Designed miniproteins, single chains, continued (4). Designs and how they scored, part 92

Each design is a single chain, and the fold is of that chain. pLDDT is the mean over its residues in the fold that is shown.

## One batch from the design tools (miniprotein)

Design m15202
Fold by ESMFold2-Fast:
Structure m15202 (fold): chain A 117 residues (1-117)
Amino acid sequence: RRRSIEELVEDALAATQAAIQNQAPVADIEKKILDLAGRMHMLLTLLKSLAEESKDAEVQRQVQEMEKLEQDINKLLQSALKAVQNGDFAQAKALMDQAAEKAKQMLEIAQQILQQV
Protein backbone atom coordinates (compact mmCIF):
# COMPACT_ATOMS: atom_id res chain seq x y z
CA ARG A 1 0.00 0.00 0.00
CA ARG A 2 2.86 2.48 0.82
CA ARG A 3 4.64 1.75 -2.49
CA SER A 4 1.29 2.01 -4.31
CA ILE A 5 0.77 5.57 -2.96
CA GLU A 6 4.29 6.58 -4.15
CA GLU A 7 3.53 5.12 -7.61
CA LEU A 8 0.17 6.95 -7.69
CA VAL A 9 1.95 10.26 -6.94
CA GLU A 10 4.53 9.59 -9.71
CA ASP A 11 1.73 8.72 -12.18
CA ALA A 12 -0.26 11.88 -11.31
CA LEU A 13 2.89 14.02 -11.63
CA ALA A 14 3.67 12.62 -15.10
CA ALA A 15 0.03 13.01 -16.23
CA THR A 16 -0.08 16.67 -15.08
CA GLN A 17 3.22 17.49 -16.83
CA ALA A 18 1.98 15.80 -20.06
CA ALA A 19 -1.35 17.69 -19.96
CA ILE A 20 0.44 21.06 -19.74
CA GLN A 21 2.96 20.05 -22.48
CA ASN A 22 0.10 19.02 -24.80
CA GLN A 23 -1.90 22.19 -23.97
CA ALA A 24 -4.85 20.10 -22.78
CA PRO A 25 -8.18 21.81 -21.92
CA VAL A 26 -8.03 23.94 -18.73
CA ALA A 27 -10.65 21.71 -17.01
CA ASP A 28 -8.51 18.58 -17.63
CA ILE A 29 -5.36 20.28 -16.29
CA GLU A 30 -7.30 21.51 -13.22
CA LYS A 31 -8.57 17.96 -12.53
CA LYS A 32 -5.03 16.54 -12.83
CA ILE A 33 -3.63 19.20 -10.47
CA LEU A 34 -6.34 18.37 -7.90
CA ASP A 35 -5.64 14.61 -8.23
CA LEU A 36 -1.89 15.20 -7.79
CA ALA A 37 -2.42 17.42 -4.72
CA GLY A 38 -4.76 14.82 -3.16
CA ARG A 39 -2.33 11.94 -3.73
CA MET A 40 0.59 13.92 -2.26
CA HIS A 41 -1.54 14.75 0.79
CA MET A 42 -2.42 11.04 1.25
CA LEU A 43 1.29 10.13 1.13
CA LEU A 44 2.13 12.84 3.70
CA THR A 45 -0.76 11.69 5.97
CA LEU A 46 0.58 8.10 5.89
CA LEU A 47 4.11 9.24 6.79
CA LYS A 48 2.83 11.53 9.58
CA SER A 49 1.16 8.45 11.14
CA LEU A 50 4.48 6.56 10.94
CA ALA A 51 6.32 9.55 12.50
CA GLU A 52 3.80 9.71 15.38
CA GLU A 53 4.65 6.07 16.25
CA SER A 54 8.37 6.82 15.85
CA LYS A 55 10.16 8.65 18.67
CA ASP A 56 12.96 9.37 16.17
CA ALA A 57 13.51 13.15 15.99
CA GLU A 58 15.08 12.79 12.51
CA VAL A 59 11.95 11.09 11.06
CA GLN A 60 9.79 13.86 12.61
CA ARG A 61 12.09 16.51 11.04
CA GLN A 62 11.86 14.77 7.63
CA VAL A 63 8.03 14.82 7.82
CA GLN A 64 8.12 18.57 8.68
CA GLU A 65 10.33 19.12 5.59
CA MET A 66 7.76 17.21 3.49
CA GLU A 67 4.94 19.44 4.87
CA LYS A 68 6.91 22.53 3.77
CA LEU A 69 7.52 20.99 0.32
CA GLU A 70 3.77 20.18 -0.05
CA GLN A 71 2.87 23.83 0.71
CA ASP A 72 5.44 25.10 -1.84
CA ILE A 73 4.27 22.56 -4.47
CA ASN A 74 0.60 23.56 -4.00
CA LYS A 75 1.50 27.26 -4.49
CA LEU A 76 3.44 26.42 -7.68
CA LEU A 77 0.56 24.25 -8.98
CA GLN A 78 -1.99 27.05 -8.37
CA SER A 79 0.31 29.53 -10.17
CA ALA A 80 0.67 27.07 -13.09
CA LEU A 81 -3.14 26.74 -13.31
CA LYS A 82 -3.50 30.56 -13.43
CA ALA A 83 -0.87 30.70 -16.20
CA VAL A 84 -2.84 28.07 -18.17
CA GLN A 85 -6.07 30.07 -17.65
CA ASN A 86 -4.24 33.12 -19.10
CA GLY A 87 -2.99 31.08 -22.11
CA ASP A 88 0.65 31.31 -20.94
CA PHE A 89 1.68 27.67 -21.37
CA ALA A 90 5.40 28.57 -21.34
CA GLN A 91 5.05 30.04 -17.82
CA ALA A 92 2.79 27.11 -16.79
CA LYS A 93 5.48 24.63 -17.92
CA ALA A 94 8.23 26.49 -16.03
CA LEU A 95 6.11 26.53 -12.83
CA MET A 96 5.15 22.86 -13.27
CA ASP A 97 8.83 21.90 -13.75
CA GLN A 98 9.60 23.64 -10.42
CA ALA A 99 6.69 21.81 -8.75
CA ALA A 100 7.93 18.49 -10.21
CA GLU A 101 11.45 19.08 -8.80
CA LYS A 102 10.00 19.70 -5.31
CA ALA A 103 7.66 16.68 -5.66
CA LYS A 104 10.69 14.48 -6.48
CA GLN A 105 12.43 15.79 -3.32
CA MET A 106 9.30 14.92 -1.32
CA LEU A 107 9.26 11.38 -2.82
CA GLU A 108 12.99 10.92 -2.00
CA ILE A 109 12.32 11.81 1.66
CA ALA A 110 9.31 9.43 1.66
CA GLN A 111 11.51 6.60 0.31
CA GLN A 112 14.12 7.25 3.05
CA ILE A 113 11.46 7.09 5.80
CA LEU A 114 9.85 3.91 4.36
CA GLN A 115 13.25 2.14 4.16
CA GLN A 116 13.89 2.91 7.88
CA VAL A 117 10.51 1.55 9.15
Scores: mean pLDDT 86

Design m15203
Fold by ESMFold2-Fast:
Structure m15203 (fold): chain A 89 residues (1-89)
Amino acid sequence: MVKESLIDIIEKRLKEKGLKEEEINKIIDELVQKAREVYLKALKEGLSEAEAIYKAQLEVIEILYERGYLSEEEKKELEKEFEETFFGK
């Protein structure tokens, strides 16, 4: 069981940015769908579960950055947090 999920980390970051609960929930739902899509695609490509998780977390971070919810500095910080906490150890 994970101590803190990718979803929890994203929710905290978006809340710190001053986003409303409804906006945060919509973003989280979309990111969860995208993460799952990337994860399943990676597994089909023959990647390990750990590699698929890593690829999915990087895609989520990239989407947040492209949408302007993260600065370049925050992107780097979140990438490190995701490496440690996306699905636990």
Scores: mean pLDDT 72

Design m15204
Fold by ESMFold2-Fast:
Structure m15204 (fold): chain A 97 residues (1-97)
Amino acid sequence: MSREEVWKEVEGFALGMKAGMYAADGRVDESAELLKKAHELGYEDAMLAGVSAAARISKNAGYAEQTAKNLRAVAEKLRDVSPQLAEGVEKLADELA
């Protein structure tokens, strides 16, 4: 891996974490926009790992059900951009239930 590739992967993870936090906070549109932007980086696995980390923190804090509902709403907004990314976010929501 080049240094540039490593930094893009770290950036993807960080954007995923922020998107997951926005979803937990009910900021569905902002979460979807971050994930659309992150999709352009091409590091979807790192982004989903970031969302997963934020979702886990939300679950441990007692907000699993609310975060899951919001992540499903985010996935719907991603379907026209990337069906695979939408499916990944839905899977994370299901793991919170």
Scores: mean pLDDT 82

Design m15205
Fold by ESMFold2-Fast:
Structure m15205 (fold): chain A 72 residues (1-72)
Amino acid sequence: NKRALARLLHLAGLSQEEISQRMGVSVSTVSYLIKHGTLVPVSTLSPEDQAIFEQALQESVAEGVQEIKRVT
């Protein structure tokens, strides 16, 4: 699950440092997990990993929406 979670977070646009903080692992471990991760549906992640993913997306989407509204 950890490799899949790291890969999904990376595709969502998070940096390796952000993923490291979210998952509680080192940046070098995140790099390894992304390199060896496979794409799987979020529903195949553990509930703990799904919570990390949802929290990260919630924060990333909120930031993007605020930027778009400011430009409009």
Scores: mean pLDDT 69

Design m15206
Fold by ESMFold2-Fast:
Structure m15206 (fold): chain A 100 residues (1-100)
Amino acid sequence: MKASKEEILKMISELSQLEDEEEALEKVREIAEKLGLSEEDIENLVELLKREGKATAVAVFALLYKTEDVEGMVELVRRLLAAPEEERPLVLGEAAASAL
């Protein structure tokens, strides 16, 4: 991870305070770029924010902060985007439980 754990936590906190969708999308992109994600994985995170909203994006980054597993976060985002809308809370909950 290119960014420190403290920098990631600060960016997650800043994202959680943003009320404007365009500002939230830019912040998600900034976080993903600092994590060294591919263009495809950055666009997947942006799409997740557009479909599921800011709270889900914050939860995904919070799991990354706890696990320090960038590859696991990328896989979780792909699983969330591939899942039916009604199953996404279950997928996210299972990932959170596995991180405990």
Scores: mean pLDDT 77

Design m15207
Fold by ESMFold2-Fast:
Structure m15207 (fold): chain A 70 residues (1-70)
Amino acid sequence: LDEEAMKLRFESLDKNKDGYISKEELREELHKFGDYSDEDVDAFLGKLDLNGDGYVSYEEFRKYMKEVTG
């Protein structure tokens, strides 16, 4: 899986270009990106949203995607 493609997707969702994506937007992207169940996505988001702000950094997103895809 191309890291460049993941970055472009993340940047597309990151309308503010802050390097953060809302949990809701990330949830929808993951559901479309791969064969993930709602429960898998919720568990993933729960692990990443340590602050409870409803945002996930690209670094955290990339790390998880790398673990899942290889």
Scores: mean pLDDT 67

Design m15208
Fold by ESMFold2-Fast:
Order: sequence, then structure tokens, then C-alpha cells
Structure m15208 (fold): chain A 76 residues (1-76)
Amino acid sequence: MSRSTIMQAMGHGGDANDAASRGDWDSAQRHVDRARSIDPRIGDLTGRSVDAIRDGDWERYRRTNREMRRYVVDGM
């Protein structure tokens, strides 16, 4: 997978988490969908991260971020 593709998907992932932290769930979901259209795995992990923020489940949030980091490192 190209570094450019990973960076583009990760950009949408960051925007989704920022929107979720603001309580803007509609914007968060749009960014999750954009990330998923670029890379399905990054999109799914981003969606899980957004759900963890909504639920206040910070342990799940940390586990999801570790999975994301592993996937990104292996892909770069």
C-alpha cells in the first residue's frame, strides 16, 4: 500500500476523531466513510475509535489505536 494512500486515509481518521470529540457525530461518520472508501481497514478502525469515544470506553479507544498503528507501520 502506498504511503500517500495511508496518509490520506489517516487524515480522514483524525478528522473523524476530532469531530467525535466535539460531539459532531454526523461529521465523524462522514469522515469514517471517506476513510473506509480509501482503505477499508483504516475506516473500520476509525469507526471503532469513534464508537469508543461515544461510549467513553477509553480502554477500547487505546486498543483500537494500537491496532491502527500496527496496521499503518506494516503498510508503510
Scores: mean pLDDT 85

Design m15209
Fold by ESMFold2-Fast:
Structure m15209 (fold): chain A 64 residues (1-64)
Amino acid sequence: MEQELLENADNLIRLGDRYAKQGDYRRAAAAYQAAADILALVLGPDHPRVQEALEKAREYEKKA
């Protein structure tokens, strides 16, 4: 289950990257936020991977 959640988070990061390339910054930010939420659930909120996903979400929120 945890491995499946990590795969889902990776899929959301890739989805966010795809939306960002299309200029859909709102959906990019939402995808990165969803990835961060899953990563926080599995790895804990202080984990570096969570911080990286949150940083991307914040970056694209500024553009939306």
Scores: mean pLDDT 84

Design m15210
Fold by ESMFold2-Fast:
Structure m15210 (fold): chain A 74 residues (1-74)
Amino acid sequence: KVEEAIEHVRRAIEALEAGNYDEAAQHLTRALVAAKDLPEATRELFKALYHVLQGNADEALEEARRALEILEKA
């Protein structure tokens, strides 16, 4: 579960860095489902997804990286 969320967040970060926002949104959505029982990670992942949908790649990357840090400590 946590490992699955971590993998999806890493894929989302890679997609964001490549400018592939649709792929990033898909991975962030899957990470949200996998991390649903972790409120802090879910909050940052939701913010990351929101920024992807707004076209704010820098903000999305920042929040995806925060979610990754939380998940790695869970």
Scores: mean pLDDT 85

Design m15211
Fold by ESMFold2-Fast:
Structure m15211 (fold): chain A 68 residues (1-68)
Amino acid sequence: MKLPASVEVALLLRLTVEPMTEEEIRDFLNAALGGPVVTLEEVKALLDEWEARGVIERLPDGTYRAAR
């Protein structure tokens, strides 16, 4: 998935504040992008990439947060 840099930064800042589910992240991205343009499958692919890069971490409850 390709995100505008401003939306990517906004999501990472949000994930620093509290953990989010894949569905909550999808809804956040769609709100930031002004419409239902992001699918849950695209969110999962993005989160897998960011987790592999150490940018975020997946918690035992299935939520995601910024890596600490």
Scores: mean pLDDT 80

Design m15212
Fold by ESMFold2-Fast:
Structure m15212 (fold): chain A 90 residues (1-90)
Amino acid sequence: EEPLTPEELKVLRTLMKLTADGSWVSAEEIAKATGISRSTAERILDRLVERGYVEKRKVGDETLYRANPIKAIAALIRNVGDEWERERGL
């Protein structure tokens, strides 16, 4: 499977933190927490939903997102493990 970009990983980490208690959050909340635009956050979240790392729910005109903890953690560990191993070498 294609690896996640650094920006996609940041969005996934942030979503996991905000939805750890099972809450749902909007793309705007992710955008504010990560410092990216709402449109960029929505695009990234949609890609993560397609890959099964994030759950998507539509409530009226609003789109809400929640991390799938098992799949999201697996993806995060794979990518963070590479970064962590490099930093430990210093």
Scores: mean pLDDT 74

Design m15213
Fold by ESMFold2-Fast:
Structure m15213 (fold): chain A 65 residues (1-65)
Amino acid sequence: SAVAEKLYEALMEIIENPERSSELVARASAELADVTTEEDEKLFVEKYGEEIEEKIRAVREKLAA
């Protein structure tokens, strides 16, 4: 739940910035629409968690420069 919530916030941050839009956001957003149960959240986090966090980190580092 907490990890999924963090990913939702991270995805929203990317979506709110068009410059950060990517295929990853499109794929994750499509799957996010189907995430309604705790089990779905766990699977979503397992599938996209690390990749999304890494992409967000890379974007933030680039903007900080």
Scores: mean pLDDT 56

Design m15214
Fold by ESMFold2-Fast:
Structure m15214 (fold): chain A 62 residues (1-62)
Amino acid sequence: SAMEEAARRAAEAVAAGARASGGGDDAVQLTIEGGMRAYEEGADAETAGKAGMQAALRAGGG
């Protein structure tokens, strides 16, 4: 529970950063999904946030 909440908050923080940088709703959604996926893999909240950001960039690139 606490780790799941931390992972979600980290993903939301990274998504908010992507949105603030002009990423838009698609980038926000992909960042959250990537973060959740990393958390399911056993990553910590910080690693999940970074994975989410990379997933969004990779999807946007093709």
Scores: mean pLDDT 65

Design m15215
Fold by ESMFold2-Fast:
Structure m15215 (fold): chain A 82 residues (1-82)
Amino acid sequence: LRSALEAAAAKFGLTPEEFVRALILSTPKDATEGELMMFADILASELGLSRDEALALVRAAQKRPKDLEEFLKIAKEELSKL
């Protein structure tokens, strides 16, 4: 998951921290599960992530983590449920 996040950030010329910030800002707190799945499908396609990796990342972003470490912890927990 961490390597996937770093690779995704690099595709946009962003640091992992900048990518996480952008993802949080792009993911509405009140987004429905269907909206999160659609966003994950777009993100997976554009960044070369698996659907499960992308879904874990957008679910983590919706929870509004304060830093990269909290984001990765939540994303890993979400990925483990998939």
Scores: mean pLDDT 80

Design m15216
Fold by ESMFold2-Fast:
Structure m15216 (fold): chain A 59 residues (1-59)
Amino acid sequence: MRELAEELSKLPLEAAIEYARKALEQGVNPQDLIETLKELKAPSEIIAAVEAVAANLGI
């Protein structure tokens, strides 16, 4: 989880959205990912993007 969140935090927003979608589709828990991103103080735009992707996937 932490490695995934660190990778997302350093990606451009467009790449972060695609990477997050793939991870969530593969069964990564959206709540755990969002909490880890917040702990790492990831950009709010990336956190919002992950939340939006999770909502779009119905999870």
Scores: mean pLDDT 80

Design m15217
Fold by ESMFold2-Fast:
Structure m15217 (fold): chain A 89 residues (1-89)
Amino acid sequence: EKEKLDIAEAILRLFANYLTKEGIKRVEAGEPVEEVLAKIRETLDQKVKDLVIKYKLSKESEEELRAFADGLLAQIGAKLRAKAAEVAA
């Protein structure tokens, strides 16, 4: 179980890095940061669901993965807001 959760978290982290890079490009292109973040949240939530199904995670592991995703989303939000402030300056 721990090995499956660790793999799922690793995949989710790589996916979050991809979403961060794409989100930064969208913010730099003039898209509203709140709309970009809303789409990232939706995409990340779907990825969590896919990983839970793929790796047949327990309810406890699903809760840990969702908490991990929430932390990633908070970090992405901070980075996108910082980029939006930089572009606006």
Scores: mean pLDDT 86

Design m15218
Fold by ESMFold2-Fast:
Structure m15218 (fold): chain A 79 residues (1-79)
Amino acid sequence: SAELEAALRAKGFKLSVEELRELIAAGNLGLADLLIQAFRDDPRIVDELLLPAAEEARRRGNLEMAEYLERRARQLFPD
């Protein structure tokens, strides 16, 4: 969403949500961890970035990355 992109820029992230999803799905764990730390209390990071990135990683065959992102999303907002 435009609101999440504004929040990202306010925190100093210069990439779009789409660009961040692609980089994280490609295996950038450090970037994923930075986003998790910056947005611990914002569910949009899970719904709009982490879980979509996990699904993209799974589609690419990057199962370890998908499982990592899914586990971190659950830790932020446990069901």
Scores: mean pLDDT 82

Design m15219
Fold by ESMFold2-Fast:
Structure m15219 (fold): chain A 65 residues (1-65)
Amino acid sequence: MPSLDELTEQFRKELDSLPLSPDLKETALRQIDTIHRRARERGLSPEQYEAALRDLLTWTKQQAA
């Protein structure tokens, strides 16, 4: 099972591959940091954390389109 840190790194790499404006990329990265911090504080499972990051990625792709 990937760790929260491994999932965070994978999602950061995926954001880097998207044609995002610098402002949108910064916003998405800040949201990843917020989600990671909350997951750590609340003891979220890797599956719950991955779902939250996936929702953020979907939202970010919609903003980029």
Scores: mean pLDDT 79

Design m15220
Fold by ESMFold2-Fast:
Structure m15220 (fold): chain A 66 residues (1-66)
Amino acid sequence: MAIVEAYGEGDAGSGAAASAGAGGVSNGHKVLEMRRTHVVVEAPSEEGARAAAEGAEATGGKARIL
């Protein structure tokens, strides 16, 4: 289990969520906290968390794995 925290005005959270789903790395992501500029996602695996973080950063946002 790993936690991903993504930042960005409007799009960081959508990017992280879309990357996790589109990448097919993990289907068990759970959103723990979502705000317009900040989202926290719980992933069942470190690989899933990494994919979500990379997706957020690819869209110009900032993300980190907790």
Scores: mean pLDDT 58

Design m15221
Fold by ESMFold2-Fast:
Structure m15221 (fold): chain A 72 residues (1-72)
Amino acid sequence: DLQAAIEAIRAAIAEVEANHWSAEELLELARRVAELSLAKAEKYAAKYGIDLDEIRQKVEAELQEVEAEVAA
């Protein structure tokens, strides 16, 4: 359910803001949220015959870029 995924993302953002998380903790949370969102999107795509390969590749590339920026 897309609504549940949106609520989970909003809850994660609120938790980050409330706890004054470090940049590394923020990245780890963002990665976990992306993984959960992808898993839900994959289940949705499988049900409706949608191909997510291109989206998956773009998300992975973006995560690697953000990770490199924080490491710099």
Scores: mean pLDDT 64

Design m15222
Fold by ESMFold2-Fast:
Structure m15222 (fold): chain A 98 residues (1-98)
Amino acid sequence: MSYADKLLQQILAVLAQIRTGLDAASQALVDQMADHIQASVEALKAGDIDTAEAHFNEAVELALQVAPGITDAALRAELERLLARFHLYLLFEKTAAE
């Protein structure tokens, strides 16, 4: 399992916990965020860093819309930390590209 796969599993687990405390409209945004993170990881595994970055940026925009509705401060902070780690990993992959 790659490091990107491990980050994906951690992000998806936190998103699943966040989702249970949200209304239906916000749950739909969380589902879209999960889809974009998954697409970003698949693009990274395919070597398409530009597509991975585009999907990650969409996930961040969705996270900003959902964040005010997350009443559990620990879950919100954990999501922020995991997204920041994924962003840093994406930047390292981008700078290491041929």
Scores: mean pLDDT 86

Design m15223
Fold by ESMFold2-Fast:
Structure m15223 (fold): chain A 70 residues (1-70)
Amino acid sequence: SSKELEEKIEEVKKYIAENYKVGDKFSLSELSKETGKSRQTVSLALQELEFEGKVEYDKETNRYVVKELP
């Protein structure tokens, strides 16, 4: 359900807040492995965080950088 997806997205955001710091870099694959969430769920969480300005995708490295903790 959409509510279950929203809860999984919030768990990804919580993982970042608890385990990362501003300036940390990670890939979608690394975050998926660390959280145990699907790549699709992690991608949606990262899309929301990028929209909020809390992560930024670096096309040169294919990694996300933490700009602000969620």
Scores: mean pLDDT 86

Design m15224
Fold by ESMFold2-Fast:
Structure m15224 (fold): chain A 78 residues (1-78)
Amino acid sequence: SRLEKIRAQLIAAARADQRIQQIISDGFARYMKLVREGVPRDDALRASTAWMVARLRALGADDVAALVEEEAALLLAA
């Protein structure tokens, strides 16, 4: 599926660059924290995605940022 392809590309990017791995890991931790605090999952996903995208773009990883945005859009449309 398109989602599986995006996830494979995100895993490959994280393996290739520890800074990208750290941003994705921190983004997931942020998502889990928001969910534990009672934020609805869709809102938590939007907030954690926006945070990851901003950090990835600041790093110059615009391709990876676009993949993160596309994954979130597919999950929100499901």
Scores: mean pLDDT 90

Design m15225
Fold by ESMFold2-Fast:
Structure m15225 (fold): chain A 81 residues (1-81)
Amino acid sequence: MLSEEEIREIIEKALKQLKEKGELKNEEALVTYMQIMAKEAADNGLPEEVILEILREVMEKLGVPKEVIDKVLKAVRELLA
């Protein structure tokens, strides 16, 4: 089982890689990647609310606009339902 800290580090590393490739501005790629990460976190037993909080915090830290963050979190919530 991955800890909350380990999941946060994996997501942050992944988003940094997307930023370096210029893909952070590609909303569709960001949504898809965050959905994959959220599903893996849920499969590791993290509650939905904790997953959504981690994704929001990491995206905010890397400068993703609030509008894009809200869209990603909506897509993740729909996937996990």
Scores: mean pLDDT 79

Design m15226
Fold by ESMFold2-Fast:
Structure m15226 (fold): chain A 93 residues (1-93)
Amino acid sequence: MSELELQKLALKHELETLLKETPGLSKEARNILLSIAELALQLSEAALKALGKALSQFTLDSDPNEIAKAALEAIKAADPELAEKIEKRAKER
């Protein structure tokens, strides 16, 4: 695997862990984060970096629902087509 693919897999694992450990997530936020995790390998380098930066701004006392919104906004800014795929997948759950 390339270094970029390893970074995408690490992000996928972090999102899956967040989904398991955060019972306070709304259904909508959970569906968004799960959709991002499932499509993680399709992230462009720009989308991956934007998402990583957005997630780094959150702390243990942050609202987990705001994490989902920030993640989607970061992807939408860097890769709007991928963001549409994520939103569609999240709505179909």
Scores: mean pLDDT 78

Design m15227
Fold by ESMFold2-Fast:
Structure m15227 (fold): chain A 93 residues (1-93)
Amino acid sequence: SYEEEIYELMKSLVGEEQAKEAVEAARRIVEEADRLVGGEGAELAKEALLAEVKALAGEISREETEELAIRIAELVEGLSREEARREIEEARA
């Protein structure tokens, strides 16, 4: 389960209470993606959230999380790749 993986990784980084809050935030993001796009949006949101947490834990590169975030912005907001990339860069600045 993506929730279990996020919880275990976040618990190692920030402790149990903040890890629980991170899982609840992840659930809300996945629910909103499902509402806006449907199952494909929900699945991409799960992948991106898990990838972001893995990058914070040092398990994958930041470049891999950026590609997933760009794909989600394209799908959820209907942006072009260039517009999605700009939005993700601005959000991370």
Scores: mean pLDDT 73

Design m15228
Fold by ESMFold2-Fast:
Structure m15228 (fold): chain A 96 residues (1-96)
Amino acid sequence: MTKVSEEVIEEIARELSETLGVNLEEARLAARAHVDAIEGKLTAEEIEEILASLKDPVVRVVLRTMLAHLTSPSQEELDARLDELQAEARAILASL
């Protein structure tokens, strides 16, 4: 079962790195955090610590987007968070 989670993490990391051109190690960190969050293994404090450890702003926005889908208590709150993250992503791309 742990082996299946590691294979899923590697596949997500590979797709993120390939699609977005981001660092593979940071993509793996984001993918692992996403899987651990789905499994209920991360506290809000641990999530914030992982986000703070990510150096690539694109990877950070992607992880925040994935976590918003998992942690938002309502569709309305999810939509508001996604709008904010989309605006942040556009600002990052405009700064490149």
Scores: mean pLDDT 74

Design m15229
Fold by ESMFold2-Fast:
Structure m15229 (fold): chain A 63 residues (1-63)
Amino acid sequence: SSMQKEEEQRLRRQFQELYKRLQEQIEKYKDDPIMVDILESFLRMVEWLARKVLGLTREEIAA
């Protein structure tokens, strides 16, 4: 349905925005190995959820 497609596009945008923010935080805290490990764990969770919910590849999330 049109509503389902609109929601999927919104979720895709939200996953892409969250992915971008997490990468920016990893760069900001790059000299803190504990913080980087935590943030990378969140990044992996976002990738997993985006694939599970929308079937997005890592490349599509990064776009």
Scores: mean pLDDT 84

Design m15230
Fold by ESMFold2-Fast:
Structure m15230 (fold): chain A 64 residues (1-64)
Amino acid sequence: GAMVEEATKKAEELVKQSAKTLEEVQGLKATGSFEVGEESVTLTLEAGGKKLVRTLKLEDVLAL
């Protein structure tokens, strides 16, 4: 549906920005992925062998 599609676009942008910031600030190669659920969006960032997982409410992502 349109809400999931919009949340996907916003989550993709957020992951790209977060990975870029992590690379610029820490000098580490970063990769990012995301999953869009019915009620939440989960973002995963990996840098320097460490995993960072963030879960956001779908409504909060749509409000971005």
Scores: mean pLDDT 77

Design m15231
Fold by ESMFold2-Fast:
Structure m15231 (fold): chain A 74 residues (1-74)
Amino acid sequence: MGDLDGLLEGARETLRILGEDNPLALTLLADVLYQQGRYEEARRLAQRALATNPSNPGVRRGAEGVLARAEAAL
């Protein structure tokens, strides 16, 4: 049962490689944290992704979705 741990490591490495302000990497990391029940951290990273003002509508929608679900779970 390492699927979520592997996804978390991959998302974290992607964030380090592409930069801490990459909205896709931030959104991916937030989604994985939400899936692990780490709602406060997921909310924080989704907020950071949105704060980068992502140009891609899919990334923006993904970050908004994670944020809404994390806040509803808190």
Scores: mean pLDDT 77

Design m15232
Fold by ESMFold2-Fast:
Structure m15232 (fold): chain A 81 residues (1-81)
Amino acid sequence: MELEIEVRVAFQKDHFGRELAAILVRVTDKETGEVRTYVALLDLSDPEGARAALERAVATLRAEGLDEAAEVLQKTGLEVL
């Protein structure tokens, strides 16, 4: 299985005025052409909650066997926080 992993970060504001960092992880299986997209939303006004949300998202990717995607998400999330 050959996976292509892309990460994008976008900063946005919700309708309550909260600063959000959206981390998009796109995983493409180059053998099957399957594309899966994961989004982690981090509330920068709540750093502890954002960190907990990041840890849960990373754990979910690892549970699905997407260890490389989990590592990319964790590194990117820690750079944003």
Scores: mean pLDDT 80

Design m15233
Fold by ESMFold2-Fast:
Structure m15233 (fold): chain A 79 residues (1-79)
Amino acid sequence: MTEEEFEYVAKKLNLPVPVVKAVYYYYKNNEDLAATAKALGVSKSTVRYYLSKVPKEKRKELYLEITTEIALYRMEQVI
């Protein structure tokens, strides 16, 4: 996933880019905070902060929305 793809999804979902990245990498890495922190280049506490911007019960749903929006972005080729 590219920076442009994250910016596109963040705008579509009306969320900050770091929050979108944190949710995406957290679930992509099977809820591993350390792997997510490494992927983002930040501390584990910073990842927890970004994740806290989304209610825990909605984070996995948001991950699925992020992956769907990226798939749509790639398929449309005009965004």
Scores: mean pLDDT 81

Design m15234
Fold by ESMFold2-Fast:
Structure m15234 (fold): chain A 65 residues (1-65)
Amino acid sequence: MLSEEEANELLQRGVVRAYLAAAEGRMSAEDALAAARKAGEQAIKNGASQEAVDRALAGVEAGLA
């Protein structure tokens, strides 16, 4: 199991990657949101808090709108 800090870092890396893929036109906004949600699910399994996941996903949703 990762530390909360490590899980949070991987979460941020995953959601940023998904956002950039959509911004660069390599992925649709729908696919990027799906990828970000998948990163959130993995982060919970790794020990991240639900609060951290919700905040990260809200940021991606706002950025892609």
Scores: mean pLDDT 79

Design m15235
Fold by ESMFold2-Fast:
Formats: C-alpha cells, structure tokens, sequence
Structure m15235 (fold): chain A 79 residues (1-79)
C-alpha cells in the first residue's frame, strides 16, 4: 500500500521531468503496480525506464535522473 504509493510517485516524477516518454508503457507500469505482482511491477517499470532512457540516450543528465529514480523504485518494490 505505502510501497505502491511511493513507486507511483517516482513514476510520476520521471514522467514530469522526462517528457515524451511512452504513455502506453507508463500506463502499463501503473497498472502493474496497482494490480500485478511485485515481479510484474518491476518488469513493467523497468520497460518504461528503458524506453525513456532510449529516447534520451544522448542526454547524460537525463539518464542519470532515470537511473536514480529506477534505483528508488526497485528498492521500494523489493521490500
């Protein structure tokens, strides 16, 4: 419950700071967090971050932000 809230906030933060990320993969990640298993949530969140990272692969600062947010999401979902 609290865990899902934190993960959702991290996803929203990435979506806000890194515009142009896939709306479809974002919605898929949110759905996995709400209704899926922790494994499904990690997988779909990972896909969203990977697709967003590919969009900004030439922008080192954007990639650093994505990596930091992904670490927080994975750590939250693991516990």
Amino acid sequence: EELKRVVREQLEEVKRKVPGSSEESYERALRAIETGTPEEAVREVGRFFQETSDLYKEDTEKIDVLQEQMQRVVEALRR
Scores: mean pLDDT 70

Design m15236
Fold by ESMFold2-Fast:
Structure m15236 (fold): chain A 96 residues (1-96)
Amino acid sequence: SMMEELRRLVAEMEELIRTLLPLLSPEEQAQVEELLARARASTDPEELLRYLGEALRILAKGLYEQGKLTPENLRILQELEELYRRMKELVDEMKA
């Protein structure tokens, strides 16, 4: 189902986010973990996307501010951006 596919993409995104989390400040790590928990608890696909989008924004900003935008970490961010794009497309299809 489309919901099963969405949950699969969420799980994949969470795994990638967790590889970058230790590079952030403790405050930013806590904010991202809170947003991931809210996304997991959400039954509304649009609400889920909003929480994940905010988590990615904090992650990208934190990596930049900590000087951690290495080529390796940038590749992971690009993969996260692609996963988020696919999730947005799926949620749009679920609304149709």
Scores: mean pLDDT 87

Design m15237
Fold by ESMFold2-Fast:
Structure m15237 (fold): chain A 79 residues (1-79)
Amino acid sequence: DLDLETGIDFEVAARLYHETPEYRPPKEVLERLRAEAERRNLSQAIAVIDALEKAKGVDEERYEELREEVLRALAEELA
């Protein structure tokens, strides 16, 4: 769980996001991912994380689309 330092939490959260197709991170995980993305200047990842956080009330299909965009942005900017 998210009791580790932000850097470790970010990597753990990103891995859980990638490994579980139906994983819906709680608000705290998204906030930590966003803070770490800001620290690393991952502007594309920040934008899609913000979209996913704002979409917390949308249907499952839209959530899956935004989740894939977050994973793609993280993969591209962290590679």
Scores: mean pLDDT 60

